# Designed miniproteins, single chains, continued (3), part 21

Each design is a single chain, and the fold is of that chain. pLDDT is the mean over its residues in the fold that is shown.

## One batch from the design tools (miniprotein)

Design m8699
Fold by ESMFold2-Fast:
Structure m8699 (fold): chain A 97 residues (1-97)
Amino acid sequence: VSREELERDIDLAMEEIEEAVLITTSGTPEQRKKANELNIEAGKKVLELLRQGKVEEAIELAKKAAREIGDIAGLSEEQKERLAEVAAEKVRFDAER
């Protein structure tokens, strides 16, 4: 797969997430705050694991956080798994930097 194809797939997945979050949080600022706090906390822990060379643990944590964010956004099980795979690919990309 080319880099350009991978970037397009990630961009499409991000658009899906942004739309779902917007729809879910349009009625409650509390859901939006919870999703943002979870994303920040997960990001910090992922970076700590990557710094320690624990790439697989970082991937698993990112997938878990993505599923939790997807649950808050009201995503289906299929959409949450897709979101988790996108998060895993992003962590793999960051680990290679």
Scores: mean pLDDT 70

Design m8700
Fold by ESMFold2-Fast:
Structure m8700 (fold): chain A 63 residues (1-63)
Amino acid sequence: MGGGGGVHEGKAVIGIVEGEERKVEIGDDDETRKAASELGRLAKEKFGEEGYKKGMEAAAEGA
């Protein structure tokens, strides 16, 4: 099985979330949730459910 290919996607997802969160953190409102939801949706579409889920979990862990 070739299920090991996703390191770049995971990092990219986290990077995107970090970049957006930097701007949204200033608002700290519904914008935060909306941006996170949109990013998650976009990341899932671009990197697939695996990348999106891994990115979200990694981000939640605060790593």
Scores: mean pLDDT 54

Design m8701
Fold by ESMFold2-Fast:
Structure m8701 (fold): chain A 92 residues (1-92)
Amino acid sequence: SKITEKEFLKEVREIFKKCDVNKDGFLNRNEFTELIETLLSKFKGSFPPYFTIKNVNELFKLCDKNKDGLISFEEFVKGLKTFLLLPELVKP
């Protein structure tokens, strides 16, 4: 089964808010890792094999383009789309 973007974004936003312990609208690296772990737990088997905790550092880098160590929900969604497509877009 293929997860829809609308369903995914709804769950991501709720989990994002839960992981945002200081309520500033941003996640640091540790909070971001908790977000990814929670998504993988809730949507077990629904993501491509490349979407794993092993790749969380690359996902963080793709989201954190200004290198401030903080990720907004909008940056996360944009980075996640880029991350999931990265092997297809940069295939040698």
Scores: mean pLDDT 69

Design m8702
Fold by ESMFold2-Fast:
Structure m8702 (fold): chain A 83 residues (1-83)
Amino acid sequence: SEEDKAKKVYDKAVKEAKKAGLTENQLVAALNALESTKSEAERKALMEQMTPELQRAYKMVESYSDEDRELIRKYIEEKVAKG
């Protein structure tokens, strides 16, 4: 199912983040930050406010495919909706 695919992609992203010394919360924060930035100037300003760990998470998320980022987002939204 698409839900199973989304969970698998999310779990893989969390595992890769942990291998890089990052938390699940930092990965989620990086995804939200990426979606909120509309220009390079906004990206630069936001990056300057981030911890080094969050900056690394942001760059990791930027390296993902659009499909994988969308699957991760859908999974996060579903988790939030369910409590």
Scores: mean pLDDT 79

Design m8703
Fold by ESMFold2-Fast:
Structure m8703 (fold): chain A 62 residues (1-62)
Amino acid sequence: MEEKYKKAVELAKKLLEENGGVLTMDDIKRIAEETGVSVMTAVLAAMDALKEMGLPISSIKG
């Protein structure tokens, strides 16, 4: 797993914990900005974080 992608997954998990199991598109953009990945890659990282935490894809809003 590329280092930036791994950081994106870990940041997505942290934001999911802080937000009570939801992510917004603003959260996805923040993940992209802080880790240096594209917004599309940040969405994929968020989906991997959701899968690892047992949360539905509908946890991503907007």
Scores: mean pLDDT 81

Design m8704
Fold by ESMFold2-Fast:
Structure m8704 (fold): chain A 90 residues (1-90)
Amino acid sequence: SADLQREIDLALARMRLTVLDQTSDDKYLENLLTKSVKELEEYKKREEEIFDRDIAVLREAGEEDDAARLEQRRERLLKLIDKAIEKKKK
């Protein structure tokens, strides 16, 4: 049902925010540096799509503070991916 799907989507978005709260930038960047430039570009595109979906789910549920926090984490993590791509191209 649509109601059950909304509850699942909201739970997944909240879980993602919790996991990201526990992840350090240094550890995330270290993991990114194990990937090729092509893998990082594909990873960035996939992560952007997942973040945009989860942010929309939180906003539709009225979870504005959590949505804003996830947007801040999106910007931070995408900048780390760009930094990894730049380092790999040198």
Scores: mean pLDDT 84

Design m8705
Fold by ESMFold2-Fast:
Structure m8705 (fold): chain A 65 residues (1-65)
Amino acid sequence: SLLKKIIKFTVEELSKHFSIEDVKRLLESAVAEYEANGTSKDLIEQMKEYYKEALEELEKKKAEE
């Protein structure tokens, strides 16, 4: 999925400039804005799942250091 690739790239890019906790807050804020702007519930749930997967991968990488 193109959306999954875009989300993974965005999360990885943000992690170069922000802590994992700050990245989590930024993504939660972005999801809230999409929900407020009338984005479909199905798309919001898919975005949340892809953000969750990308964040879990970052946390695993940091734990291995």
Scores: mean pLDDT 80

Design m8706
Fold by ESMFold2-Fast:
Structure m8706 (fold): chain A 98 residues (1-98)
Amino acid sequence: MEKKKKIFEEAYEETKKKLTARVEAELPAAEEELRRLLAAGTDAAELRAALDRVRAHEEALLAEAEKLFDKDPEKAGQLYALREVMREVLDRLLAVLD
């Protein structure tokens, strides 16, 4: 019974769809809040450093997903989707700081 890849792909697609819908709903408000903080005089370098710390965590998610594939392909797919969506969110938030 060879279905680990299918379990991974189904979990990845389902999780990415749910996370993408959530990001589309919530991210515009987060971008506006960042712009508001910048307009109020918050240091852009401090905000960028905070986002960079979150970005470092993204690489750990990929390593964990790879490690879990053989034992828990469903969770591996979920972590891979989370990492991909997280990268997209961080890139958009960093663009606000530029």
Scores: mean pLDDT 80

Design m8707
Fold by ESMFold2-Fast:
Structure m8707 (fold): chain A 59 residues (1-59)
Amino acid sequence: DAAARAAAEALLAEIATAGLGRGTVVSPRTVRLYDASDEAVARLRAAGITVDTEAFPAL
């Protein structure tokens, strides 16, 4: 619960620091990404987190 949410927030901060994307934790098991690489999505899903991505222009 609270620990799971904190872990998701920490992982999002790590992803942002690595330049892989940015997002928000919407629940302990779900995050929304605004700009996301496939690596960011893979990392979050490997941690057992459901990922909801926002569409963005490809070019």
Scores: mean pLDDT 73

Design m8708
Fold by ESMFold2-Fast:
Structure m8708 (fold): chain A 69 residues (1-69)
Amino acid sequence: MEELIKKLARTPEEEKVVRAVIGAGQALGADKKSIEEAAKLAVELIRDGVEIDSALVKAGKFLQEQVEK
């Protein structure tokens, strides 16, 4: 999963967000692809000016949907 951080994160703030999404996804038992898509979503939201907490909530909902289905 460190390679995902290198791929997606361009700032220390984005790196922290990607790490948080990876941790949440692993705790939920999500697959690698779902975690990657959730991390990408969170980073894109932050780049669009969305607050970190809001971006993490949206990524968490996405992960929950992937695990639930």
Scores: mean pLDDT 80

Design m8709
Fold by ESMFold2-Fast:
Structure m8709 (fold): chain A 92 residues (1-92)
Amino acid sequence: TEELMKRLDELMLEMNKIEAEALANKDDLEKLKEALKELEKLLEEMKKIVEELKEKNAPEEVLFKADLFLMSASASVIVLKRMIKKLEEKLA
């Protein structure tokens, strides 16, 4: 479980980096689309880790933290999709 939690922490750091880059390039449609693909890939990996933690009957505190990370990741994907849609509408 400790190794899986370390992997989740690493994925969250990578997500924070992608989010910061997206914010710095908020008017660049291609960079936002690239960031979205990367975030969706990380979200899928996080989901697999959370499922593995559940299968291993990880402690409730560990599962709670993992679910919070997953919720945060899901929210970031939603926000970035909205940013892309708004920029596409502005450029049309």
Scores: mean pLDDT 84

Design m8710
Fold by ESMFold2-Fast:
Structure m8710 (fold): chain A 82 residues (1-82)
Amino acid sequence: MAEEVLKKFEKEVEELAKKDIEKGADPTVINALKLSALELLEKLIELVGAEKAEKIFEEILKKNKTLEDIVEELQKEYVKAL
């Protein structure tokens, strides 16, 4: 379950990264945001479990269209889970 959630999120993050780069974002910055997003998702899975973490990131993806916004929302959810 956790590996499936991580793979699904990785695909979504890759799609957003491609769109951000197409809009002129720096690939180095975008790659750093990708790593941050995946690390935060892994931490959320550890705190709340894979099923709840999947629901949280799906809602974040629906509401947010940039990696920067997604990382910010994941940070907020991680802090709430503590």
Scores: mean pLDDT 79

Design m8711
Fold by ESMFold2-Fast:
Structure m8711 (fold): chain A 65 residues (1-65)
Amino acid sequence: MDDEIKELEEILKKDPNNKEAALRLGEIVARTQDERALNTLLKFYRQYPDSVALQSAMNIVRLAR
């Protein structure tokens, strides 16, 4: 789990518009309620609020709660 979150963080650091990485991170948060995954997603969303990929990931998390 931690290794997957780290890999997704590295991908999003290089490309915040990577849809696969953003959606996968959102799914992890929605399924597991993992605080590290949530904090990572929120960090990127704050830095890149116009990213459609990150907006979609945030919507997945919001709907799961």
Scores: mean pLDDT 81

Design m8712
Fold by ESMFold2-Fast:
Parts: structure tokens; C-alpha cells; sequence
Structure m8712 (fold): chain A 64 residues (1-64)
């Protein structure tokens, strides 16, 4: 489906731009709407990467 590819590409673009929350939301929508998609495993992996980077930003803001 074109929507699967659009969600995956959107997530990657947000990840590249440092918009980690938006990247997580895009990958989460892909997983929820298309649980059998070929992108699911990679989306889960990228979502974890985005969440880790978001946590690093939060920690660096509190403990610079």
C-alpha cells in the first residue's frame, strides 16, 4: 500500500531531522495500521532508535 511506504518514509525523514517524537508516531501508526507489512520489523527498530535519542536529549537538558 502507498500509505505503508509514506508512513515509513515520513518516520525516516523525521528521524533524520531530529524530530524523534514525530518519527515514533509515524512508525507506531505504520505498525498499528499494517501489522503484517514488510516494514514492521524495521519500523520497530527505528522507533527504538528514535526513543533512545529522545531520552538522550531529555537527559542532556536536565544534566548538561
Amino acid sequence: SPEEEELFQSGLKHLEAGNYNEAVLAFEQLIQKFPKSKYVDEARKKMEEAAVEDLKLAVNRVIP
Scores: mean pLDDT 78

Design m8713
Fold by ESMFold2-Fast:
Structure m8713 (fold): chain A 68 residues (1-68)
Amino acid sequence: TEEEKERKVREYRAQALAYESLADIYNHKAEAARKAGDEQTAQHYRDLANSYRKKAEEYRKKAEELEK
């Protein structure tokens, strides 16, 4: 139904925003670790940030698909 589509669109948009926020948090953590000289931890956080950013993009695409 149209209502089910609208709910899914809202859910996907909310998930995309949540993943984007996580990506930003881990990017900041990566920068802090790098400044502290902990390159291993910095790389780990950067990898997490990249993963969350990709998930955010996936959920944005799913929302765009459904809203049409």
Scores: mean pLDDT 87

Design m8714
Fold by ESMFold2-Fast:
Structure m8714 (fold): chain A 81 residues (1-81)
Amino acid sequence: KSGQLQEARNLVDSAITAVEQGDYDSAARAARAALEKAREAGASQETLDLLEEGERAARAGDGEKAIESLREAKRLLDEEI
């Protein structure tokens, strides 16, 4: 639907991979970049809230919460693309 939604989804994939590798700093940065791209593209508020929670959880080192939020955000982004 837009390159920005596709870029946001790709950034979420990068954030998930970083969490799985224990690289929470990279995960938080990727989640923030995904949030910014999704916001610019007009993604749903639910998607934006999940991306913000994912960034917050990654920053806190909460890998379980980060993965849960980011995977759900990816699912919603895939529905919007």
Scores: mean pLDDT 84

Design m8715
Fold by ESMFold2-Fast:
Structure m8715 (fold): chain A 111 residues (1-111)
Amino acid sequence: SPAEQARAQLREIVDELVDRIRAIAARMDPRSRLLVEQMAGVLEIHAAVLLHDDSLTPEQVADGLIQQLNRMGENIRRLQEEGLVSPEDAEQILSAINEAIARINALREEL
């Protein structure tokens, strides 16, 4: 169904984002890496809950995912301000998050 296809595309966007964030984290110092990997893990769990919730429409799943991604972005900015993530690594992670949000929004326009 179109709804099933939309959920599959949302899952793919999140999976690709998590993989990209983990690749960035792999280059970081151990403390910064642990914090970013914990955030990626939380995103995976929250995304899985949203994507598995059959009571939600694809549009509601997309909205929930965007909310989780915005929250992650705020957390990354805070870690940068606290000196726990470099400005360069924060910029790369935030860029990946913003790209994922743009892809989710484009998919919503097709729903």
Scores: mean pLDDT 90

Design m8716
Fold by ESMFold2-Fast:
Structure m8716 (fold): chain A 88 residues (1-88)
Amino acid sequence: DFVKFIQAKADGNYKEVLAYLKEQEPKVKKLLDELEKQVEEKRRQLASQPNPSPEERIELDILDALLRMTKWVLEQLQKRIKEIEKKI
């Protein structure tokens, strides 16, 4: 819950915020690993096709966008963990 995260930070509850972020990190890493495998598999499938369908191309574009977004989220999460650890 983003609202609870902001409130806990405003109240100076660094330990609770840090615990929450550390709990989320392995979940985001798992999602990233799953998305990387799906993107690689879909790229291989499309590369073997002479005329990939528009739907298959859209599916790859969505997976690639999700992969990039998940990488960004993980980077922000790790950066925030380090920033909060400095305050404890």
Scores: mean pLDDT 81

Design m8717
Fold by ESMFold2-Fast:
Structure m8717 (fold): chain A 97 residues (1-97)
Amino acid sequence: MEIHIVAVGDGSKEAAEEAAKRTLELAKKMGIDGPVHVTLEVRSKETVDEVYEGALAAGPDKVEEIETNLSDAVGVALADVDPTGPRIILAVKLKKK
């Protein structure tokens, strides 16, 4: 299984590292194995927490639903991203083997 991970945070370097760590931990908890590509983009803290909580609550049996929901959430939140500073986006994109 190939994973493309987009990590989401509040734009600070510390938040970027935390977002990347949370994203990798989430992927591991969902039993996702294989090469991982991580991209970082900035979003509001509220959206970050909602995305992580939704993914965790759904669990590995709902991986495809989580992927779809995270991708949709990423698209919506881009409209509210601060144009100044580092980018931290979280999305888990799962490709079936």
Scores: mean pLDDT 46

Design m8718
Fold by ESMFold2-Fast:
Structure m8718 (fold): chain A 80 residues (1-80)
Amino acid sequence: MDELKEQAIAHVAAAMGATKNPEVHQMAVKAVLYLDQGDYDKAIQYLDQAKKLAEQAGDPEAAQHLGKAKDYVIQLQKKS
């Protein structure tokens, strides 16, 4: 069962709650859409981009959650 996927989505939701930056929200939404499609490479790319944008915006809590979401997607990819 997709417990790793559920954890990744939970951390993306936490990141979106920790920042009001619209670009971070857009990248996070794209990451979740690709994750739902099983495109883990694109999900990881968008999570990495969202994390960098959150860091540049001065939102370290959002950046940390996006990093954890990325780690869960990488683990999910390795189990597939």
Scores: mean pLDDT 86

Design m8719
Fold by ESMFold2-Fast:
Parts: sequence; structure tokens; C-alpha cells
Structure m8719 (fold): chain A 94 residues (1-94)
Amino acid sequence: MDELEKFLEDSEKANKAIVEANSELREQLKQAQQNGDVEEALKLQEEITERSLEVLKEMLEKDPDALGVQFIYSMLSAIKKHTKPSLEMARQLL
């Protein structure tokens, strides 16, 4: 129970840090999508992903044993590896 509770708390802390770090970029992304600015939307999506990974990396440098943070970092890193080349290709087509 205590180990699972710590995992959930660490995961929640990681998610909160990501949301706080990206609040302005998320709002700009919504505006770009509303305006049909695909190029700007792709750029903002990449910036959000990169910033999220940097925030998580700093959290892991301070607490390398935080399993919840490691889990979120691993998932987001995997998404970036599969998504970034596709977004860059889409940008070239626009």
C-alpha cells in the first residue's frame, strides 16, 4: 500500500509539473488550432513535448528513485521517438 501510494503521488507530482510548465504553450496551441495555423500548431506541439521531458528529467536528477516520475518520462520519451519524425515530415509537406 505505502509503495503504491508513493508511486501515485510521484506520478501526480510529475503530471502537475508538466501541466504548470506548459500552461501558456497549451493555450497558444489551442489558438493556433482554432486559427487553422497547422505549421504553428506542429511547432508548439514539439515545444510542449520537449519541455515536458526536460521538466521530468530535472525531477529525476533530484529524485532518481521516483518510480512514478520514471514511468511518465518513459512513456513520453517513447511517444516523442515515434511522433517527432512524423511531425517534421508533415511540416515539410505544408
Scores: mean pLDDT 76

Design m8720
Fold by ESMFold2-Fast:
Structure m8720 (fold): chain A 93 residues (1-93)
Amino acid sequence: MPSFQQLVDLMRDIAAAADANGRVRQDTVVALVQRYVGDSVSRATIEAVVRRVDRDGDGYLTADEVVQMVRALFPHLSDAQMQSLRQTLVNAL
C-alpha cells in the first residue's frame, strides 16, 4: 500500500501537470499514479478507474475526478485523509 505521503506527493505532481483550466490528461494521470503505486496497483486497473471517473469522456480529469479516482483506488482512506489530499491538489493548482 502507498504511504499517505506518497499520495500527497502524487497530488502535487498531478497539479503541476494541469493546464490553465486545472485539467490533466488521462495518460499523464495514469503515468503518475503508476509511478507512485505501480507496485500495488496494475496499469490496467489504473486505466479502468481513470476511464470510469472521466464522466465527460474528453480524455482529461478535473480536480473532482482526480479525487474520485483516489477514493476508488484507495477505499481504505478516511474522509479526513481524502479531504487533505483534495486540499493539497486544489492548493497546488
Scores: mean pLDDT 81

Design m8721
Fold by ESMFold2-Fast:
Structure m8721 (fold): chain A 79 residues (1-79)
Amino acid sequence: VPEEELEEVKERLKKEFGLSEEQATLFVDEVVHRTGPLSDEEREELAKKLGVSVETVRRMDFEAQVELGILAIKRAVGL
């Protein structure tokens, strides 16, 4: 995944969920290097690390996957 796409996902998460730069970076690193959604155990651990609720992590995971999917489609089409 290009660094520019990761920055776009981080900015979206910061705006949507009020995350700090460090929180957004930690989350994106965990999500982008995995295939598919986080497990329940992974969501609980990440929620603890970020200081947010498990429901917030679930919503962040969904939002990040959607954004990465859109960026991947744009890249495939050459946009």
Scores: mean pLDDT 76

Design m8722
Fold by ESMFold2-Fast:
Structure m8722 (fold): chain A 98 residues (1-98)
Amino acid sequence: MMSPIEWAKQTVIAFTDTLISYAKNKNMPQSYIDELEKIRKEIENATTISQLAKQVKKLEKVALKIAEKIEDPQTREAYIANIKSIVDIVKGVEELLK
């Protein structure tokens, strides 16, 4: 049975991989891609929910910078909603484990 922390990690990794693919496909600055790949490795290495939450805050910051580059308002809003959903999932797991 997958632990809540493992489930949250896998969810965040899948989202991060989607962001990396999007950034590469849209030819975004290499600095954003490098930062996302660094965050992904730190997420994989996280052994506590606190460590995961710290990386998710960094991920949110980079993801919001990427969202600002989305020209279509509807797509941008959907993207921001997905970012918020991932943050809320990790916060929910953190509260559940208290």
Scores: mean pLDDT 82

Design m8723
Fold by ESMFold2-Fast:
Structure m8723 (fold): chain A 92 residues (1-92)
Amino acid sequence: MEIKEKILKLQKEMEKKAEGKDPDDIKLLEELKEEIKELAYLLGKYLREEYGEEAAEEALKRLEEALKEAVAENPEFKEIAEEALEAFRKGA
């Protein structure tokens, strides 16, 4: 199955689960934890496969910066952010 197809399906599933819920709710993040990790892994893999190592490394840097800002505003995000980042690295 094509990686791009899997990414789109996961995004739709996450959007559906998040519909009508507060995105800052830690319970929603815990519910989406596996989908977030899987999406991060697939994104890393997709970027390396389609655009090469340099593009994947640049995306990883941007993801690290974005997650640091998110964690600074919402410390509860730290665990899921670290796990998502690790999943992305494994894919890339």
Scores: mean pLDDT 74

Design m8724
Fold by ESMFold2-Fast:
Parts: structure tokens; C-alpha cells; sequence
Structure m8724 (fold): chain A 60 residues (1-60)
């Protein structure tokens, strides 16, 4: 899943290691954590956060 992705729906962080992503936010997926979660770097940030795979769409 490495690459650029866009949030297709709003996601609200439930813990400090998660990122809140408004719909339309572009992120770089750097690593898969498990089958449900990925580690992302939001555009304009150097920090890594967990988000659900289900809220992301790969950019063409």
C-alpha cells in the first residue's frame, strides 16, 4: 500500500498515535501496520500516524 492516498471520508483520531483526517486530506502511506491499519505521513508533516485503510483511496 505504499504511495499517495486521499481520505474519502472524515476520520477522527481516538488516540495520540492516530491522525484526524478531514475528507480530501492527502497522505503518504509509508507502511502497513496490519490488515486494517496503515502508517501515514500527512502532507506537510514529518510525523507518522495510524489510520484505517478503509478511509483511504489511492490517487491515480
Amino acid sequence: MKGLYRAVEDFVAQSPDEATLPKGTVVEVVEEVDEEWVLVRPMGSDELYRVPKSVLERLA
Scores: mean pLDDT 79

Design m8725
Fold by ESMFold2-Fast:
Structure m8725 (fold): chain A 66 residues (1-66)
Amino acid sequence: MEEDYREAQRLIAKGQKELAQKNYKKALELFQKARDLVRRASSVPGADQLLALIDKRIEQVAELLK
């Protein structure tokens, strides 16, 4: 559970780097994987705040792909 939360944070960091490099599709895949991990870790304190952050990043990347 906490391992999933920590892995999600790592994937967010990687997604941010891909986003900065304009690799939008890869950034989206990383953020989506992070979202799935946070959903599985929903009882971890801070999971709802992290999920909100991921959702904003996914929306941002999705807009850039349109």
Scores: mean pLDDT 82

Design m8726
Fold by ESMFold2-Fast:
Structure m8726 (fold): chain A 85 residues (1-85)
Amino acid sequence: SAEEALAQAKAMLDRTVEGAKGLIEAGKKYPEKLDDIIQGALDVVESARETALALGDQHPQYRDELKAAADRALEEVRKAGEEAK
C-alpha cells in the first residue's frame, strides 16, 4: 500500500542516516581523508533522498511528508559531519 511504501521509505532514510554516521565516526581515524569521507556519507544520504522524492512523485499525497523526512535525514548527517571536524 501507499502507507507501507511511506513507512518503508522512512525506515530506509533512518538506516541510511545510521550508516552515514557510522562512516563519519570511522572516518575520524583518518583525519587527512575526513572531508572526503564526510562527502561520501552525504552522497549516500543524497541518493536515499532522491529515492524518497521519486516515491513522492508516485504518491503525491505523501510528497511533502517524504520531502520533510528526506531533508531531515540530510540535515542530521550534515550536522554529524560538522561535529566531526
Scores: mean pLDDT 88

Design m8727
Fold by ESMFold2-Fast:
Structure m8727 (fold): chain A 79 residues (1-79)
Amino acid sequence: SAEDEALAALEALLTAGPDPAAQRAALDRLRVAMEGVTDPAVLRRIIARLEEYRQLLPDEHADLRAAVAALIEELRGRL
């Protein structure tokens, strides 16, 4: 399902480590997966998980943090 793919993409982002290419690929995968997610309850759950992830990112990942924040804002706009 789109929800299963979105959760798998989120897990890939969480486990990408410090490799910028892997981080970007995982974020891009999540963005694409979220296009198929239309259930507001699922959208809220994914947003909550992304907010938790964003807060755990180290300072050196400022670009990734900004990209995650942008995705959160985009998803909130769909509610």
Scores: mean pLDDT 81

Design m8728
Fold by ESMFold2-Fast:
Structure m8728 (fold): chain A 95 residues (1-95)
Amino acid sequence: SEGFENMKEFLLKLLEEVKNDPSLLEKLLAEARKELDAAGVDEETKEEVLELFKKAVEHLLKAAEAIKEKNYEEALKHAEEALEYIAKAKAIVEK
């Protein structure tokens, strides 16, 4: 779990930058891939985890946009979907 927690903290730091500039999503995913490589995660597991993180970040960006529009119900729905993708990624890495 330590490797996943370190990656999660790294991703959360970059997520603040991505909220201000969504074009940084590719950079965020590339850094996550490097962190998984450094942790020795196998290629199949790495691709699955990265896909889940990509989906989580996409939903967090949609939640942020909904907040700007004061659509709090839609924002909550997207935030919950993002948390589910993060939970799935954690479950995979902790096996």
Scores: mean pLDDT 71

Design m8729
Fold by ESMFold2-Fast:
Structure m8729 (fold): chain A 113 residues (1-113)
Amino acid sequence: SELLKLLEEFLETVRELANAVQDEIDKKGLRDSPEAKEVLEKMNELVELLLQAIDAVRKGDYDKALENLERAKQVLEEVRALMEKLGLMTPEIRELFDRALQLLDEAIEKLKK
């Protein structure tokens, strides 16, 4: 399944992004920041939406998968805005974010065709 492979690569990239963001938050002493907590909460929401999309694809529920991925895209853009505000956009984090968006857009395109 090409679609499942894309979603699994997206999940791996999101987990790497979450780890890099957590490390940068800790390094900058932002752990108690409300905005940093919001970033981590949105990253958790993103993982949950993606796990639901993977489950939906496995069950042949492509409409539900598309709905979850469209919501995931919205959450990822919200995370980007917060990360820019917090000064968390290191070159590594930016590369992981760009990769996550590419994989997500590819998965959405495959579901719409």
Scores: mean pLDDT 87

Design m8730
Fold by ESMFold2-Fast:
Structure m8730 (fold): chain A 89 residues (1-89)
Amino acid sequence: MEKELEQESLKSLALMIISIFKRVAPKLSEEERKKLAEEVAELLAKILKKIEDKKLQEEIIKEFAEALLAAGVEEEFVEELVEKIRKEV
């Protein structure tokens, strides 16, 4: 029960962070947006390392990539951040 609650809490935290990014990022300059994207990627990597379900990890990574693209982050930079997260988890 505690382990299941921890996994659900980590998922909720990751999705909340992505939601905050979606809200804030479009209001930032291109440089500030890239910096926030890097900081969010590092934080998500730390959370994803604690998630045991590899499918759930990939779903969260995909949500983040879609959020980055929707916020106007360049595709090449999105791919770089996604690769960095995958190497960490």
Scores: mean pLDDT 82

Design m8731
Fold by ESMFold2-Fast:
Structure m8731 (fold): chain A 92 residues (1-92)
Amino acid sequence: MQLGEVISAGTELAEAEATIVAAEQGRLPASLIPAARARAKEVREKLREIATEEQIKIIEEVVKEARERVAAGEDPEAAVEWAFQRIAEKLS
């Protein structure tokens, strides 16, 4: 399903952005930052091709909250799982 592809891409974006925040805080290796930034850029380009403007807005809001959760001390994996559930719920 095309919707599943949009949800998957949104989750990949949340994972990349969560990795950047955790690495910037020294909780993950800083060497992960360049690859995570490249992945975030690639996923955003993909979302512009496969997702509606409304879906992109929802995904970016969820990703922003996931970043804030990681910055507040939540484990990146837990924040990504939360983001997946919220994106799936809001886009269904």
Scores: mean pLDDT 87

Design m8732
Fold by ESMFold2-Fast:
Structure m8732 (fold): chain A 96 residues (1-96)
Amino acid sequence: SELKEAFEKEDVETLRRLALEDPDPEVRLQAVRLLGTLSDEETLEEVLRNDPHVEVRVEAVRYLGLLGRIDALEEALSDPDERVRETARRELARLA
């Protein structure tokens, strides 16, 4: 798959495009996981701010938590969906 090839080559630009622009939320969610593994905090923060699907934003929060991005987790406390806010609270509590 394009996702697998981009990940194996550490092609962050292709993974970033897939995470931010692919019409399929499942493709964006998989790209977020791979970018989290590659520690691309900038794209994870863009997904958190802009992705219309709660599940994709929740995944971005989980990886931002794993990467210790306190500032991004605090921003996620203002997300319109309670699931994103709750995930951010749990990650912040884990890091405290």
Scores: mean pLDDT 89

